# Designs tried in a protein design run: designed miniproteins, single chains, continued (3). Part 64

Each design is a single chain, and the fold is of that chain. pLDDT is the mean over its residues in the fold that is shown.

## One batch from the design tools (miniprotein)

Design m10346
Fold by ESMFold2-Fast:
Structure m10346 (fold): chain A 88 residues (1-88)
Amino acid sequence: DVAEYLKKEAEKIIELDPSKKKEVAERLIAAGDSLASLGKNEEAAKVYEAAGELYLELGDYKKAAEAYAKAAELSGDKKLAEKAKELE
């Protein structure tokens, strides 16, 4: 599972250097975009959700909302769509 792999690698990078949290969130968005372009919508949605959680931890509510909205669009998950609206 590419999404689970990317999430674990993100966790390792942040554990080693917490200052990388923003860079990791940006990388996860790029990875999600790539997975979506390949039609891997379920994996892309998981990766966008992980990026949204990191942006939320960073206090970047707008970026978190954008990431959750992308995840909701690809997964059809109504609860992710509601979470995105709560942050806007």
Scores: mean pLDDT 85

Design m10347
Fold by ESMFold2-Fast:
Structure m10347 (fold): chain A 80 residues (1-80)
Amino acid sequence: SAEELVERTERELERILREMEALATTEEQKRLVELARRSREGFIELLRRWVEKGAPLEDIEALIRRVLAGMRALLARLRA
C-alpha cells in the first residue's frame, strides 16, 4: 500500500541520515547533514500529502526513487 511505502521510505531515509551523521567530521559535512535532515522532514510531509490526495502509486514510487538516489549520492560523497 501507499502508506506502507511511506513507512519504508521514512525508515530508509533515517538509515541513510544516521550513516551520514556517523561519517560527518568537518563543519561543512555537519552542515550538509543538518540540511539533509531538514529536507527529509519536508519531503515526508510532501509524500504524505500526495498519498492523501490519491496520487498514482507510480508517481509516488518515482518521487521516492529520485529522492533516495539523491540521498545515496550525498552519502557516497561523504565516503569519498
Scores: mean pLDDT 85

Design m10348
Fold by ESMFold2-Fast:
Structure m10348 (fold): chain A 59 residues (1-59)
Amino acid sequence: MDLAEAVRRILNDPRLTEEEKRKIVEALRQHAPTSLDDLVELARKELGDEVAERIREIL
């Protein structure tokens, strides 16, 4: 899965709330992840371990 597809899946997945999706978009605006692991670690740093683990399950 490429990074753009991963982001699309995250933003359309019902396992994340609208508020969590908004925070992910804000984090992506500030930092451009270069890999799936980088995306998950960005989510962990900005949104916490629980949200990062849910994102890992979506990917």
Scores: mean pLDDT 80

Design m10349
Fold by ESMFold2-Fast:
Structure m10349 (fold): chain A 85 residues (1-85)
Amino acid sequence: MEYIEKGNKAFAARDFDTAIEYYEQAIKENPNNVLAWINLAHAYLRAGRFEEAIEYAQKAIKLNPNSIEAKTTLDLAKEGLKAQE
């Protein structure tokens, strides 16, 4: 829980690199934490790193196929990647 809270604080400050580090620590402690995977994907999306955002959003969907938030993050990341083509 503490790593997600620290990640969220960094994310709110637009420090996406620090947010990514904290969310990765949360996943290391609990790799089944869907929220940590969603937050990691969202941080990569906001950093403009669309390929990583797609990868981590797909991991979140694999753990919870009914996650609207993970699906929305995946769709936004795919659109961002297409816009670069």
Scores: mean pLDDT 86

Design m10350
Fold by ESMFold2-Fast:
Structure m10350 (fold): chain A 77 residues (1-77)
Amino acid sequence: MNDLLADAWEALGRMAQHLGLYDLAVKLYEEAIALAEDDRTRAAALEALAEVYEAMGRLAEAARARAEAARLRERAA
């Protein structure tokens, strides 16, 4: 199930983020987004990715990730 794989990659991304390994966290969240089977799961990973981009000072990329997450959440309703 790709949703379980997406959840596992997101969990690894959060651990990398907690350890301050931001480049690795970005990569892990991108894998979670790629493996997500529904818009809700993909939106959650995009929101986490936006938090990492903000921590890195990459504000434009963070804003884009949040906008896409919001769009996916509205579509999933």
Scores: mean pLDDT 81

Design m10351
Fold by ESMFold2-Fast:
Structure m10351 (fold): chain A 98 residues (1-98)
Amino acid sequence: IEEKVKDAKSVLELGVGTGEVSQIVLKNPKLERFVGVDIDEEALRKAIENLKVENLEESPLPGVYTGTVNGKPVTFRVGDAEKFLKDIEKSFDVIIKT
């Protein structure tokens, strides 16, 4: 995981769960943008808490949360990853499946 993300500026994580992998990803000083997706809303809420997301805002779009971690923009989406990803996959340097 560290090897995959050390040079990534944008990361998409599928199956965030409680955010253990997200914690490692968000330590990367080169990271400019993070998006995490999980179908389990309860797990995603725990991830947001565990990551200590700052400036947390619930988007007008249902199931979308935005904020910052270490000054970096983060977005979390509740839903089926495949429903959201076909048009945005190529905008990420690294895609992590957990």
Scores: mean pLDDT 74

Design m10353
Fold by ESMFold2-Fast:
Structure m10353 (fold): chain A 55 residues (1-55)
Amino acid sequence: SRADELVARGTEALRQGRYEEAVRLYQEALALDPDNEAARENLAEAQRKLAEQRK
């Protein structure tokens, strides 16, 4: 699905340390599929990493 593609792209951005991009992609995935557990879990992780990077 399109949501799964966005999750995959977000995960790649997360691997590369592009946390703002990862957050955006996971949020887009959740807009299409609010029940996507992988997107929810990975979004929380990406937001945590982004917050740490901004300190």
Scores: mean pLDDT 84

Design m10354
Fold by ESMFold2-Fast:
Structure m10354 (fold): chain A 93 residues (1-93)
Amino acid sequence: MEEEALKLAEEAKRLAEEALRLAMEAIRSKDKKEAEELLKRAERLIDEARRLIKEAKKLPLSEEAKKKILEAEILIGLARIAIGVARLILEKE
């Protein structure tokens, strides 16, 4: 019944998980151009995940939707840290 908020939160979580994977792949990449492209993609996914969370918060929230929003926000934070680390490595090379 709060399907819209939960669906938005789940999609935001999925995008944040993908962003974290791309950022971690950028850290492991030996190609500077590949790393930069991966980081740009990760940042776009984080921006979209944040937008989806903002939209979900405008809707009635179940306890499950609140939990999924929290999980997505934690993953967004982790992905941002990974992006920052990848950028520092890229700039020092």
Scores: mean pLDDT 85

Design m10355
Fold by ESMFold2-Fast:
Structure m10355 (fold): chain A 93 residues (1-93)
Amino acid sequence: SDAIEFLKMAVEEVEEAIRALEAGDVQAALAELRAAKSLVERALEIEPNEDARKALEYLEKAIEALEAGDVEAALEYARKALEYAKRAIKDLE
């Protein structure tokens, strides 16, 4: 499914964002979170899914926290986004 493929790509982007945040690379993390957001939005256009919507919500919160300079909140929201994106993949399998 194209929706599953986009969600798997989003998971990879969020995992990279978490690594970047842990390394203190805020600009890389922001780019990766924005890429993940676009991928989840594309998956939702193909097939609506509640866990994918929650992943999108947490990605938006992570981006907002990071733009505000709250790296710790961004990291926590990114981890929640990862959890919901992985759940969305299981829902669609």
Scores: mean pLDDT 91

Design m10356
Fold by ESMFold2-Fast:
Structure m10356 (fold): chain A 92 residues (1-92)
Amino acid sequence: MKEDVEATEEAIKQYEELKKKLEEAIDKVSDPEKVKEAIELLKELIKVLEEIKKLLEKGEEIPEELLEKVKELEKKLLELKEAILEALKKAA
């Protein structure tokens, strides 16, 4: 549906913006290795969401494996929440 494409596009934009802020703050945080891990997870998540968007635009069915990958990557990012929040405070 059109709304699903728009929602996926917005999610991609939000994760790209988060990634940029983390990249800007990496030298200012107490644990740069965790922030670097979060940046890599965001890159993977954006790639998966781009694949989902392409399938939605073609009217094709989204494989469950892609949805499971999104869920897994989001869970890993949540585990890094404290490092991400520190970086966001330093980026502001």
Scores: mean pLDDT 82

Design m10357
Fold by ESMFold2-Fast:
Structure m10357 (fold): chain A 78 residues (1-78)
Amino acid sequence: SQLEKLIEKYEAELKKAEAAGDKEAAARSYLQLGILYEEQGELEKALEYFKKALSLMPESDPYYSTVKLMVDELEKLL
């Protein structure tokens, strides 16, 4: 499926970012993986990936508040 191909793409991008020590790129890849797992209904995996994204983001990151909201909402649901 297109979702499975996108997951594979972002898992590869994540590996590349982590190997390079690129925290911003890694955070973006974790965020995209979280969204894709949420779309698949894998909410526990989505939560894990959003938490990883948030852990790599400074509070000054433009996505910080959005990712924190995603984490807070999934934690209430699970």
Scores: mean pLDDT 86

Design m10358
Fold by ESMFold2-Fast:
Structure m10358 (fold): chain A 60 residues (1-60)
Amino acid sequence: SMKEKAEEVFKEAKERIKELLEKEDYAGAVEVINEMREKLRELGASLAEIAKYIEELLES
């Protein structure tokens, strides 16, 4: 389903951001967030759903 694909995109972004934050690469982390946003948009996620995923990444 589209939701399963969105969860895969989120999981990949979360793993990449964790590695980048451990290296203090904040610019790289922002780039991954932007990439996730575009991929979720292509999958048909609403702006509200995309915002929730971004919030979950920032709270982690």
Scores: mean pLDDT 81

Design m10359
Fold by ESMFold2-Fast:
Structure m10359 (fold): chain A 72 residues (1-72)
Amino acid sequence: SLLEQLEREKKEAYEKGIKEGKENPSEKKLEEIEKKIKELKKLAELTNNAGYVAELEILEAYLKGYKEGIKA
């Protein structure tokens, strides 16, 4: 199902975020990701498009992992 696919993609994004945050911590990359999240939030709210909502959730999972990776 689409929900199961989204859950898998979010988990993969989170794990990738942790790895990349540990190996290549970057303040610039954090700023770029947070900017993209803000843009996707606006698009999701304006359009109510499931694709933008899915992209947002995947990117938020990645950012969460990336921040945790930097702290480790």
Scores: mean pLDDT 85

Design m10360
Fold by ESMFold2-Fast:
Structure m10360 (fold): chain A 62 residues (1-62)
Amino acid sequence: SKLEEVTRLAMRAVKAAMDGNYDEADKLLAEAEKVSQEADPETRAKGQAIIDAARALIDYLK
């Protein structure tokens, strides 16, 4: 599902940031955002919440 794809991308972004690969983390979050925008409204809302949480965690790690 689109929600699973967004979740996988967000998790990979967090892992990349933990490894010090912030450029890769930013790319993965951008991909998650694109996938979320292609989803239905309910899935998009849930996807955005996951992306926002991942972004907040990545910013905290910087």
Scores: mean pLDDT 86

Design m10361
Fold by ESMFold2-Fast:
Order: C-alpha cells, then sequence, then structure tokens
Structure m10361 (fold): chain A 55 residues (1-55)
C-alpha cells in the first residue's frame, strides 16, 4: 500500500540521516511526499512533513 511504502521510505531516510547522508535522506523524504501527494493520501503526506521538521 501507499502508506506502507511511505513509512518504509521515512525509515530509510532516518537511517541515512543518522549516517550523515543528509542529501540522500532528504531525497527519500521528497519521494515519499510525492507518492503520498499523487495518491491523495493526506495522512501520509502529513507524516512526511512531520518527519522532515524533526530533521
Amino acid sequence: SVRERVEELIKKAREYYKQGKKTLALVLLAVAGTEAWLNKDEESLERVEEEARKL
């Protein structure tokens, strides 16, 4: 599902950010947000925005 894919991308982004791969982490969050937006999943889009603010 879109929700599962978004959460998986968020998890990978957090791991890369912790490793110092900040640009890759931001790209993965942008991909997650784009997938949520294209599928009109407002809840998943808010989740991506929330995680981006924590970085």
Scores: mean pLDDT 84

Design m10362
Fold by ESMFold2-Fast:
Parts: sequence; C-alpha cells; structure tokens
Structure m10362 (fold): chain A 100 residues (1-100)
Amino acid sequence: SVEEEVQRYIEERRAKLDKEFEELIKNDPVFARIYELAKEAGLTEEQRRNLLRAVKSLIAAMRAGLDRETVRRYVEQLAKHFGLTEEQREEILRLVEEAA
C-alpha cells in the first residue's frame, strides 16, 4: 500500500540521518562538544539532532559569508528555543566561530 511505502521511506530517511549524525559526532570535535552540551541541557535525542543540524547550517552559512552579528542572533534564538543556559549559548557561539 501507499501507506506502507511512505512509512518505509520515513524509516529509511531516519536511519540515514542517524548515521550522518553519528559520523558527525565521531569525526568532528565541535559537533561532539555541542552534542555533550545538548545532553547536559537535558534535550531529547530529536532536539539534539535538530540543534546539531542548525549549527551545521550556521557554520556553512558563516563560511559562505554570513556576518557574525547575524550568526550571534541565530545562536541566541536557538539557545532560547532549546532552553540553554547563557554559558551553553556562549560556548556554542565560540565553537561555531572557531569552526567557520
């Protein structure tokens, strides 16, 4: 059925994303540290993946010429959305700036 095909596609997509995040955490110390911060903040696995995805996009955008003030605003919004402390927010910003 179409429903079975859709469900299989969703499961395959999730498995692929899980592998991508596992490799990202294992191979990049910036993403490893952000993942630890997300765990310390009590984020769910889905929220941790969303944070890592957002950070990956910010680093790519910064490398492509996005200004630091805009990056800082996005990190501030992410911290508020995920309930991160000021210290956790500042560390994420530092890691993003260092990785770019």
Scores: mean pLDDT 80

Design m10363
Fold by ESMFold2-Fast:
Structure m10363 (fold): chain A 80 residues (1-80)
Amino acid sequence: MEIEKELAELERRAREAYDAGDYAGAVEALVRAGELFAEAGDFEAARRAYELALQLARHAGDEESAARVERLLEELRRRE
């Protein structure tokens, strides 16, 4: 299963980025994981990934990434 392998890689990258204080890298990995969950139809997991990405973007003061994730969450609600 390609999605499972990609999600495991993204989880590892998000964790490594977070541990290194690279919140922007962690946000990108979480956004990609959310996109993959949504493509797989797992809207609950996609929402949780996006919510975590939003928290980290706000923590980093990255308002552009925060606004992008907020739009992704709104789009996800329309696809449920």
Scores: mean pLDDT 81

Design m10364
Fold by ESMFold2-Fast:
Structure m10364 (fold): chain A 76 residues (1-76)
Amino acid sequence: VEEMVKTAKELIEKGDIEKALGIAKGLVKEGAYEEAAEIAEEIIEKEPTEEAYKILAEALKGLGDYEKAAEYEKKA
């Protein structure tokens, strides 16, 4: 998980947003919601995409933050 976060951040820095989104989705699937939210937020800061907002919303639901999740779902 920690290695996936490091790899995703490196990909975001290089502009490989598509691969970084793939890692964030994988983190959600594995239940690593805090890490998935972190990566999705980094992607949104660099390049806001509908997919990144959806991933962030799903991660926030996993963390129990339904109010913030609904907010980001509206942006997707």
Scores: mean pLDDT 80

Design m10365
Fold by ESMFold2-Fast:
Structure m10365 (fold): chain A 60 residues (1-60)
Amino acid sequence: APLEPVSEEEAEERLKLADELAKAGDLHKAELVLIALAIESGASGNEEVKKRAFERLDEL
């Protein structure tokens, strides 16, 4: 588990993973990836990443 805040690159990788899972029909795993990203970015104070995660959750 990373001890550092979620970076923009890590956020983009996780958003891409969620998109690929959703395209594969694995909506439950896509949702879990986005929820984890939102929690971790919120805990580190990264409101932009948190907002992007919620926007992707709304698209599912």
Scores: mean pLDDT 78

Design m10366
Fold by ESMFold2-Fast:
Structure m10366 (fold): chain A 87 residues (1-87)
Amino acid sequence: MKITKEMVEQAKERLEELGKKMLKAAEKDPEAKKEVEKLIKEALEYLEKAIKAAEEGDEEKAREYLEKADELFREAGEIAKKAVEKA
């Protein structure tokens, strides 16, 4: 699968909205909210790196950064889910 700048930009927009929902879900647990916020910020930084790599034609680096961002968002989602269940 080829990774294009357009695909990464669309993914970033969707994940930014998802991140807002995760932060709202974790708002009742301040400790969980801080961890979710940290993971989301780091994931968004990797998405920006993926966009730049895709712009430069480095599809392998773009894929690597996308995989890192996905891992971080999955971790944030699990923390947010547990925070909602705990509250």
Scores: mean pLDDT 79

Design m10367
Fold by ESMFold2-Fast:
Structure m10367 (fold): chain A 64 residues (1-64)
Amino acid sequence: LVGAVVKVTYTDPATGSTSTVTGVIGNVNTAANTITIGYIDPATNKTSTVTIALSDIISIQSLA
């Protein structure tokens, strides 16, 4: 559900490494099989987004 606060563990296709992101589900695109997570980027301290393919998701943990 959009608006949920989640911790997502996924395989980054660019590096092949496991990554985690904690943020809010902003969009679910069923046609593209992706989710978009809004988060605060610790490197810039600005709101950023990451789009993750559902096939790359290892786990999703609800935090709220």
Scores: mean pLDDT 76

Design m10368
Fold by ESMFold2-Fast:
Structure m10368 (fold): chain A 102 residues (1-102)
Amino acid sequence: LLEKVREYIKKAKEYVKKAEEYLKKGEIDKAVKYLFKAIDELQKAIELLRKMGGDEFELGVLEVALAVTRVVLKKDPSSIKDAIDLLKKVIRELERLVERLE
């Protein structure tokens, strides 16, 4: 299960990187599409960590961050850089939680 959580986090990182590449090219719609894919992979990681006995408060905070990111991306695509920064923070916190569960 822990290795599967790492795979979801890795996929999310790859999607964020693709979003940054599309943003650099001015392809905003594609960048947003890849950020939603990253959010979906991170949500799967959180769900598995919850099943493994991860800290419910810490996981809940990360779920709220993902929900806020979805709302920001839908309402204001100009906030895409803020959404990328927030997703990078969520990824870092999930990696720390994974390290604790070794």
Scores: mean pLDDT 85

Design m10369
Fold by ESMFold2-Fast:
Parts: C-alpha cells; structure tokens; sequence
Structure m10369 (fold): chain A 50 residues (1-50)
C-alpha cells in the first residue's frame, strides 16, 4: 500500500540520520501491520530533526 511504502522510506531515512531508536519504533509498527501509524510516527520524528 502507499502507507507501507511511505513508512519504509521514512524509517530508512531515520536510520540514515542516526535516529536508530525512532527507526526501530517505526519498524515495530510496520511488523504489527500498522503502516499508517508507522508513516505518521516517522514523519513526525523527521519533522523534529529538521
């Protein structure tokens, strides 16, 4: 789904920026099938880092 692809891309960006804890939290939501929540969480965290 679009949410699954977005979540994956945003989580990879968190790993690239060194926010491993946030990336792992996002990955946990993806494993639970909560793609929209994972994308929302990762997007919010990236906004705080920028």
Amino acid sequence: SADQLEAGELILRLFELGDTDAAQQGATLVRAGQYADAARYARGRLAELQ
Scores: mean pLDDT 84

Design m10370
Fold by ESMFold2-Fast:
Structure m10370 (fold): chain A 61 residues (1-61)
Amino acid sequence: PLSLLEMLEIEYEKETNPEIQEIIREAKEKVEELIKQGASEEELLKVYGEAMGRVTRIKRA
């Protein structure tokens, strides 16, 4: 299975909207920091979900 970081990287590479790219970049940085701190999978998924929610709202607006 793809890691959360790999999924964020793929979404970043596919995205052409700079505002959305920035959201994904910030989420990737935060996930990387949390992994270094030994955060739980649940905490990583929360960050990912919040970022993807923001992306979806921008795309639907």
Scores: mean pLDDT 80

Design m10371
Fold by ESMFold2-Fast:
Structure m10371 (fold): chain A 83 residues (1-83)
Amino acid sequence: LTEEQKKKAEEFSKSLKSPTLNPGVSSTSLMVRGIAYVEEGKYLEAAKEYLKAAEIEELLGDLETAEKLRKKAKELEKLAEKQ
């Protein structure tokens, strides 16, 4: 993980309703991977990582965060069509 990717993950985490996310949280790791794929132009792969993060948040009972992650994945799938 680069410092730039960490900053983007931190900023995204602040927009979520969930308590403070740390490096040990699986959903945070998946979001960071999603950001990395977006930076590489791999929007379909990024969307898959955000969907996995959404499933984890839903299992943890954070349905609002799960919905935000699913919306992000849908936007990324639309971007993948432009590749």
Scores: mean pLDDT 70

Design m10372
Fold by ESMFold2-Fast:
Structure m10372 (fold): chain A 67 residues (1-67)
Amino acid sequence: MSARELAERILEMIKQGKSQSEIAKELGISRSVVNKVIEALSRPEVQRLTEDEKVEVAAQALESALA
C-alpha cells in the first residue's frame, strides 16, 4: 500500500469519527504515525485546502513519519 492510499484511508476514517487508536489498529500502524498525520492536517492553512490537497499533505506526513 502506498503512502497516498494510507493517507486516503486515514482521511476517510477521520471523516467517520474514528479515534487515533482505532485508525492505528485498523491500518496496522503506530499511534505516533497517525498522530503525525492528524497534526499535519490540523494546521489552519491545511484545513482550507481541497480534499485532494489534504490527501497529499497526509501522504507527505506519512512518508516523513514512516521514514
Scores: mean pLDDT 79

Design m10373
Fold by ESMFold2-Fast:
Structure m10373 (fold): chain A 58 residues (1-58)
Amino acid sequence: MTEEQREKARKAMLESGILTEEGIKYLDEAEKNPDPEKQLEYIKKAREIQDEVWKKKQ
């Protein structure tokens, strides 16, 4: 993905309420980490935060 595409996706996720500050933080760590196993761990944490936000909105 290009930097522009990544930035646009992050904005869309924040606007839709899918992601929180903490979710963005974990996604940033995933992006910077060269280890694919660690990238998956950070993505998983971001998703767990997403689920909690979605549950609260309902």
Scores: mean pLDDT 69

Design m10374
Fold by ESMFold2-Fast:
Structure m10374 (fold): chain A 60 residues (1-60)
Amino acid sequence: KKEEMEYIVKIAVDIALETNTSVEEMVRRVREGLKEMGKYSEEEIEEIEKKIKEEYEKKK
């Protein structure tokens, strides 16, 4: 659902910034984790990675 996806984006960005992890590495980890869960479609995963990149750029 949208709220859960937004929460994932927020946590991923916060962790990346706090741990000095590159946005590319964070996107890769999130993508693999979501695919392993089998709960999200490819389109939903792509939307999450796009939003992670956008939010990371805004907050750096």
Scores: mean pLDDT 79

Design m10375
Fold by ESMFold2-Fast:
Structure m10375 (fold): chain A 55 residues (1-55)
Amino acid sequence: FKEIEEKYKEFVKEKDGQFTVDELLKLLSELLGVEIKKDATADEINEIIEKFKKE
């Protein structure tokens, strides 16, 4: 989980805090090894993050 947080912080820094939901979903898809739909809701994204935390 900490590695995900570090990658997210690096991503935000590279984008200067300006990024789209699509870019965020792509990052999470790569880090978690799952395919995330473009129309994923915030609840679905949070569920994926919580599942990753428990592993």
Scores: mean pLDDT 65

Design m10376
Fold by ESMFold2-Fast:
Structure m10376 (fold): chain A 64 residues (1-64)
Amino acid sequence: MRIARLVGVLLRLMLGDEFTVREIAELAEVSQGTASRTLREWEKRGIVERDRRTGLVRGRNPIV
């Protein structure tokens, strides 16, 4: 379980960076399945949003 790396990705999303699920998996060094499951949880909590057209994930409530 590499939650610290996923938290790092989440902070970058909150700062306005945008990533695909594949890029998030690569940055966090987890499988695409783990990244997809984690992103689904974050979307359910209203933390991030997926652009249906581009597949890009972005923070829903940026911190600045």
Scores: mean pLDDT 75

Design m10377
Fold by ESMFold2-Fast:
Structure m10377 (fold): chain A 68 residues (1-68)
Amino acid sequence: MALSEEEQKEILKKMIEELGLSEETAKKIVEIGNKNGLSPEETLRMAEGVKAVGDTVDTREGVRNVLA
């Protein structure tokens, strides 16, 4: 087991609060990281990648709609 239950909860909070991910998405990322034996830091980096893609798409469409 790569992640303790406490570490999983801490990462979930960071994903939701700092990265703005939904609880469902954050749980899936933690599960994938744990299954692949990733560290807490590696799991958080995966979450950062997911957020970056989501933010890019959302920002593009949001800005186009509001500022056009």
Scores: mean pLDDT 67

Design m10378
Fold by ESMFold2-Fast:
Structure m10378 (fold): chain A 103 residues (1-103)
Amino acid sequence: SAAAAHTAAGILALLAGDDAAALANFKQALAIAGSSNAALYNNLGNAYISLGDYASAIAQYSKAIAINPSYAPAYTGLGAAYANLGAAAKAAAAYAKAAAIRA
């Protein structure tokens, strides 16, 4: 699908270190796929982490979790964002939740 093509382009952009292209492609994928896709919000969170925008990353991972509360990658991302902000207790809680889902 067009949404899948933009998602793939966004992932390739992240791997290449082109954070702006990654963000643009994931936003296009979200516009096409609609707002109920946890994986796309997780990908947006990852793009914001690469940009160093941890507050925006937290917002995107929180949307992924709201859509799918068992989506372990979003809790891992949330933990990384909180750790980068120095919120150690929130980071630990998010990582523990991700581990519990994968167990």
Scores: mean pLDDT 88

Design m10379
Fold by ESMFold2-Fast:
Structure m10379 (fold): chain A 61 residues (1-61)
Amino acid sequence: MASNDEIAEVAALTVKLYKEGKSEEEILEAVEKWLKEKGFSEEDKEYVLKIVRFALERLKA
């Protein structure tokens, strides 16, 4: 299970990339790469990516 610190880092990365004008696909790819580098399980990775997608949908007009 992801720690609160790791979830905060993912949230910060997502917001940073969104503000830089990256597409949803580019943001999700960057987050997935970061999660793999941190050694997240497949289940934890899928869960975090779902949260990121939900957050991005809410940030879109």
Scores: mean pLDDT 77

Design m10380
Fold by ESMFold2-Fast:
Structure m10380 (fold): chain A 66 residues (1-66)
Amino acid sequence: SPEEKAIEELIKNLGLSEEQARKVLDILKKYRNKDVEEIIEALMKELGLSREQALKAVEIYFKYFG
């Protein structure tokens, strides 16, 4: 599924656990209709991702769900 593929790429590219990758995906889904900067800020503030990790997470999300 696109969800499973996104989780696998989040784990591989960001060095996250499966649990952390699922939390990232939940934030991405919640903020799907917001601009990229709002999504990045949410990932950084709620999950402690770096800006670079947050941007990569957004890219992965839109690859499978855009």
Scores: mean pLDDT 86

Design m10381
Fold by ESMFold2-Fast:
Structure m10381 (fold): chain A 77 residues (1-77)
Amino acid sequence: SMAAIETLRALAATGASERALIALGMALRSPDPEVRIAAAEELGRIGGPRARALLEQALKTETDPAVRAALERALAA
């Protein structure tokens, strides 16, 4: 949902806090592909080894091509 995406973007603005990384990691498992794309984009913006590990783990199980593209782009940043 748009509200979930807005919440994720606001949370990511706090930076690489433990709370933000946990919430974004959970969002990568959302049934909504738009939420998974938003989580991937925000983890890519945050960067760092913990964000990278979450993106790599999500890419192993993701089957949606648009979400996979977002994960790969985030890992390339």
Scores: mean pLDDT 81

Design m10382
Fold by ESMFold2-Fast:
Structure m10382 (fold): chain A 97 residues (1-97)
Amino acid sequence: MRLRLEAEELIAFLRMLMSIMLQSETTSLSMIETVRRVAEELVRLAEEDPSLRPLAEEALRYAVEVLRELARKAEELGDEETAEALRELARWLEEAL
């Protein structure tokens, strides 16, 4: 039960962070690192409590879609380093699903 509340709070934070990133003109590498850490913690919680896996998978699939959109935006701005970092994180999240 406590792990479920922790997962729900992390998902709310992840969704808030994704919303901020989509509204920002640029994506910083530190924001990408924060997303990675939140996603890693969600994966850990789902491994510790498999009943949380569907909830974590839904949130991570949403994150993958947002990261891919941000990668396209970064490419359009000529920020290839940020675009590649976003693509690598999206690939890692898909493999964790």
Scores: mean pLDDT 83

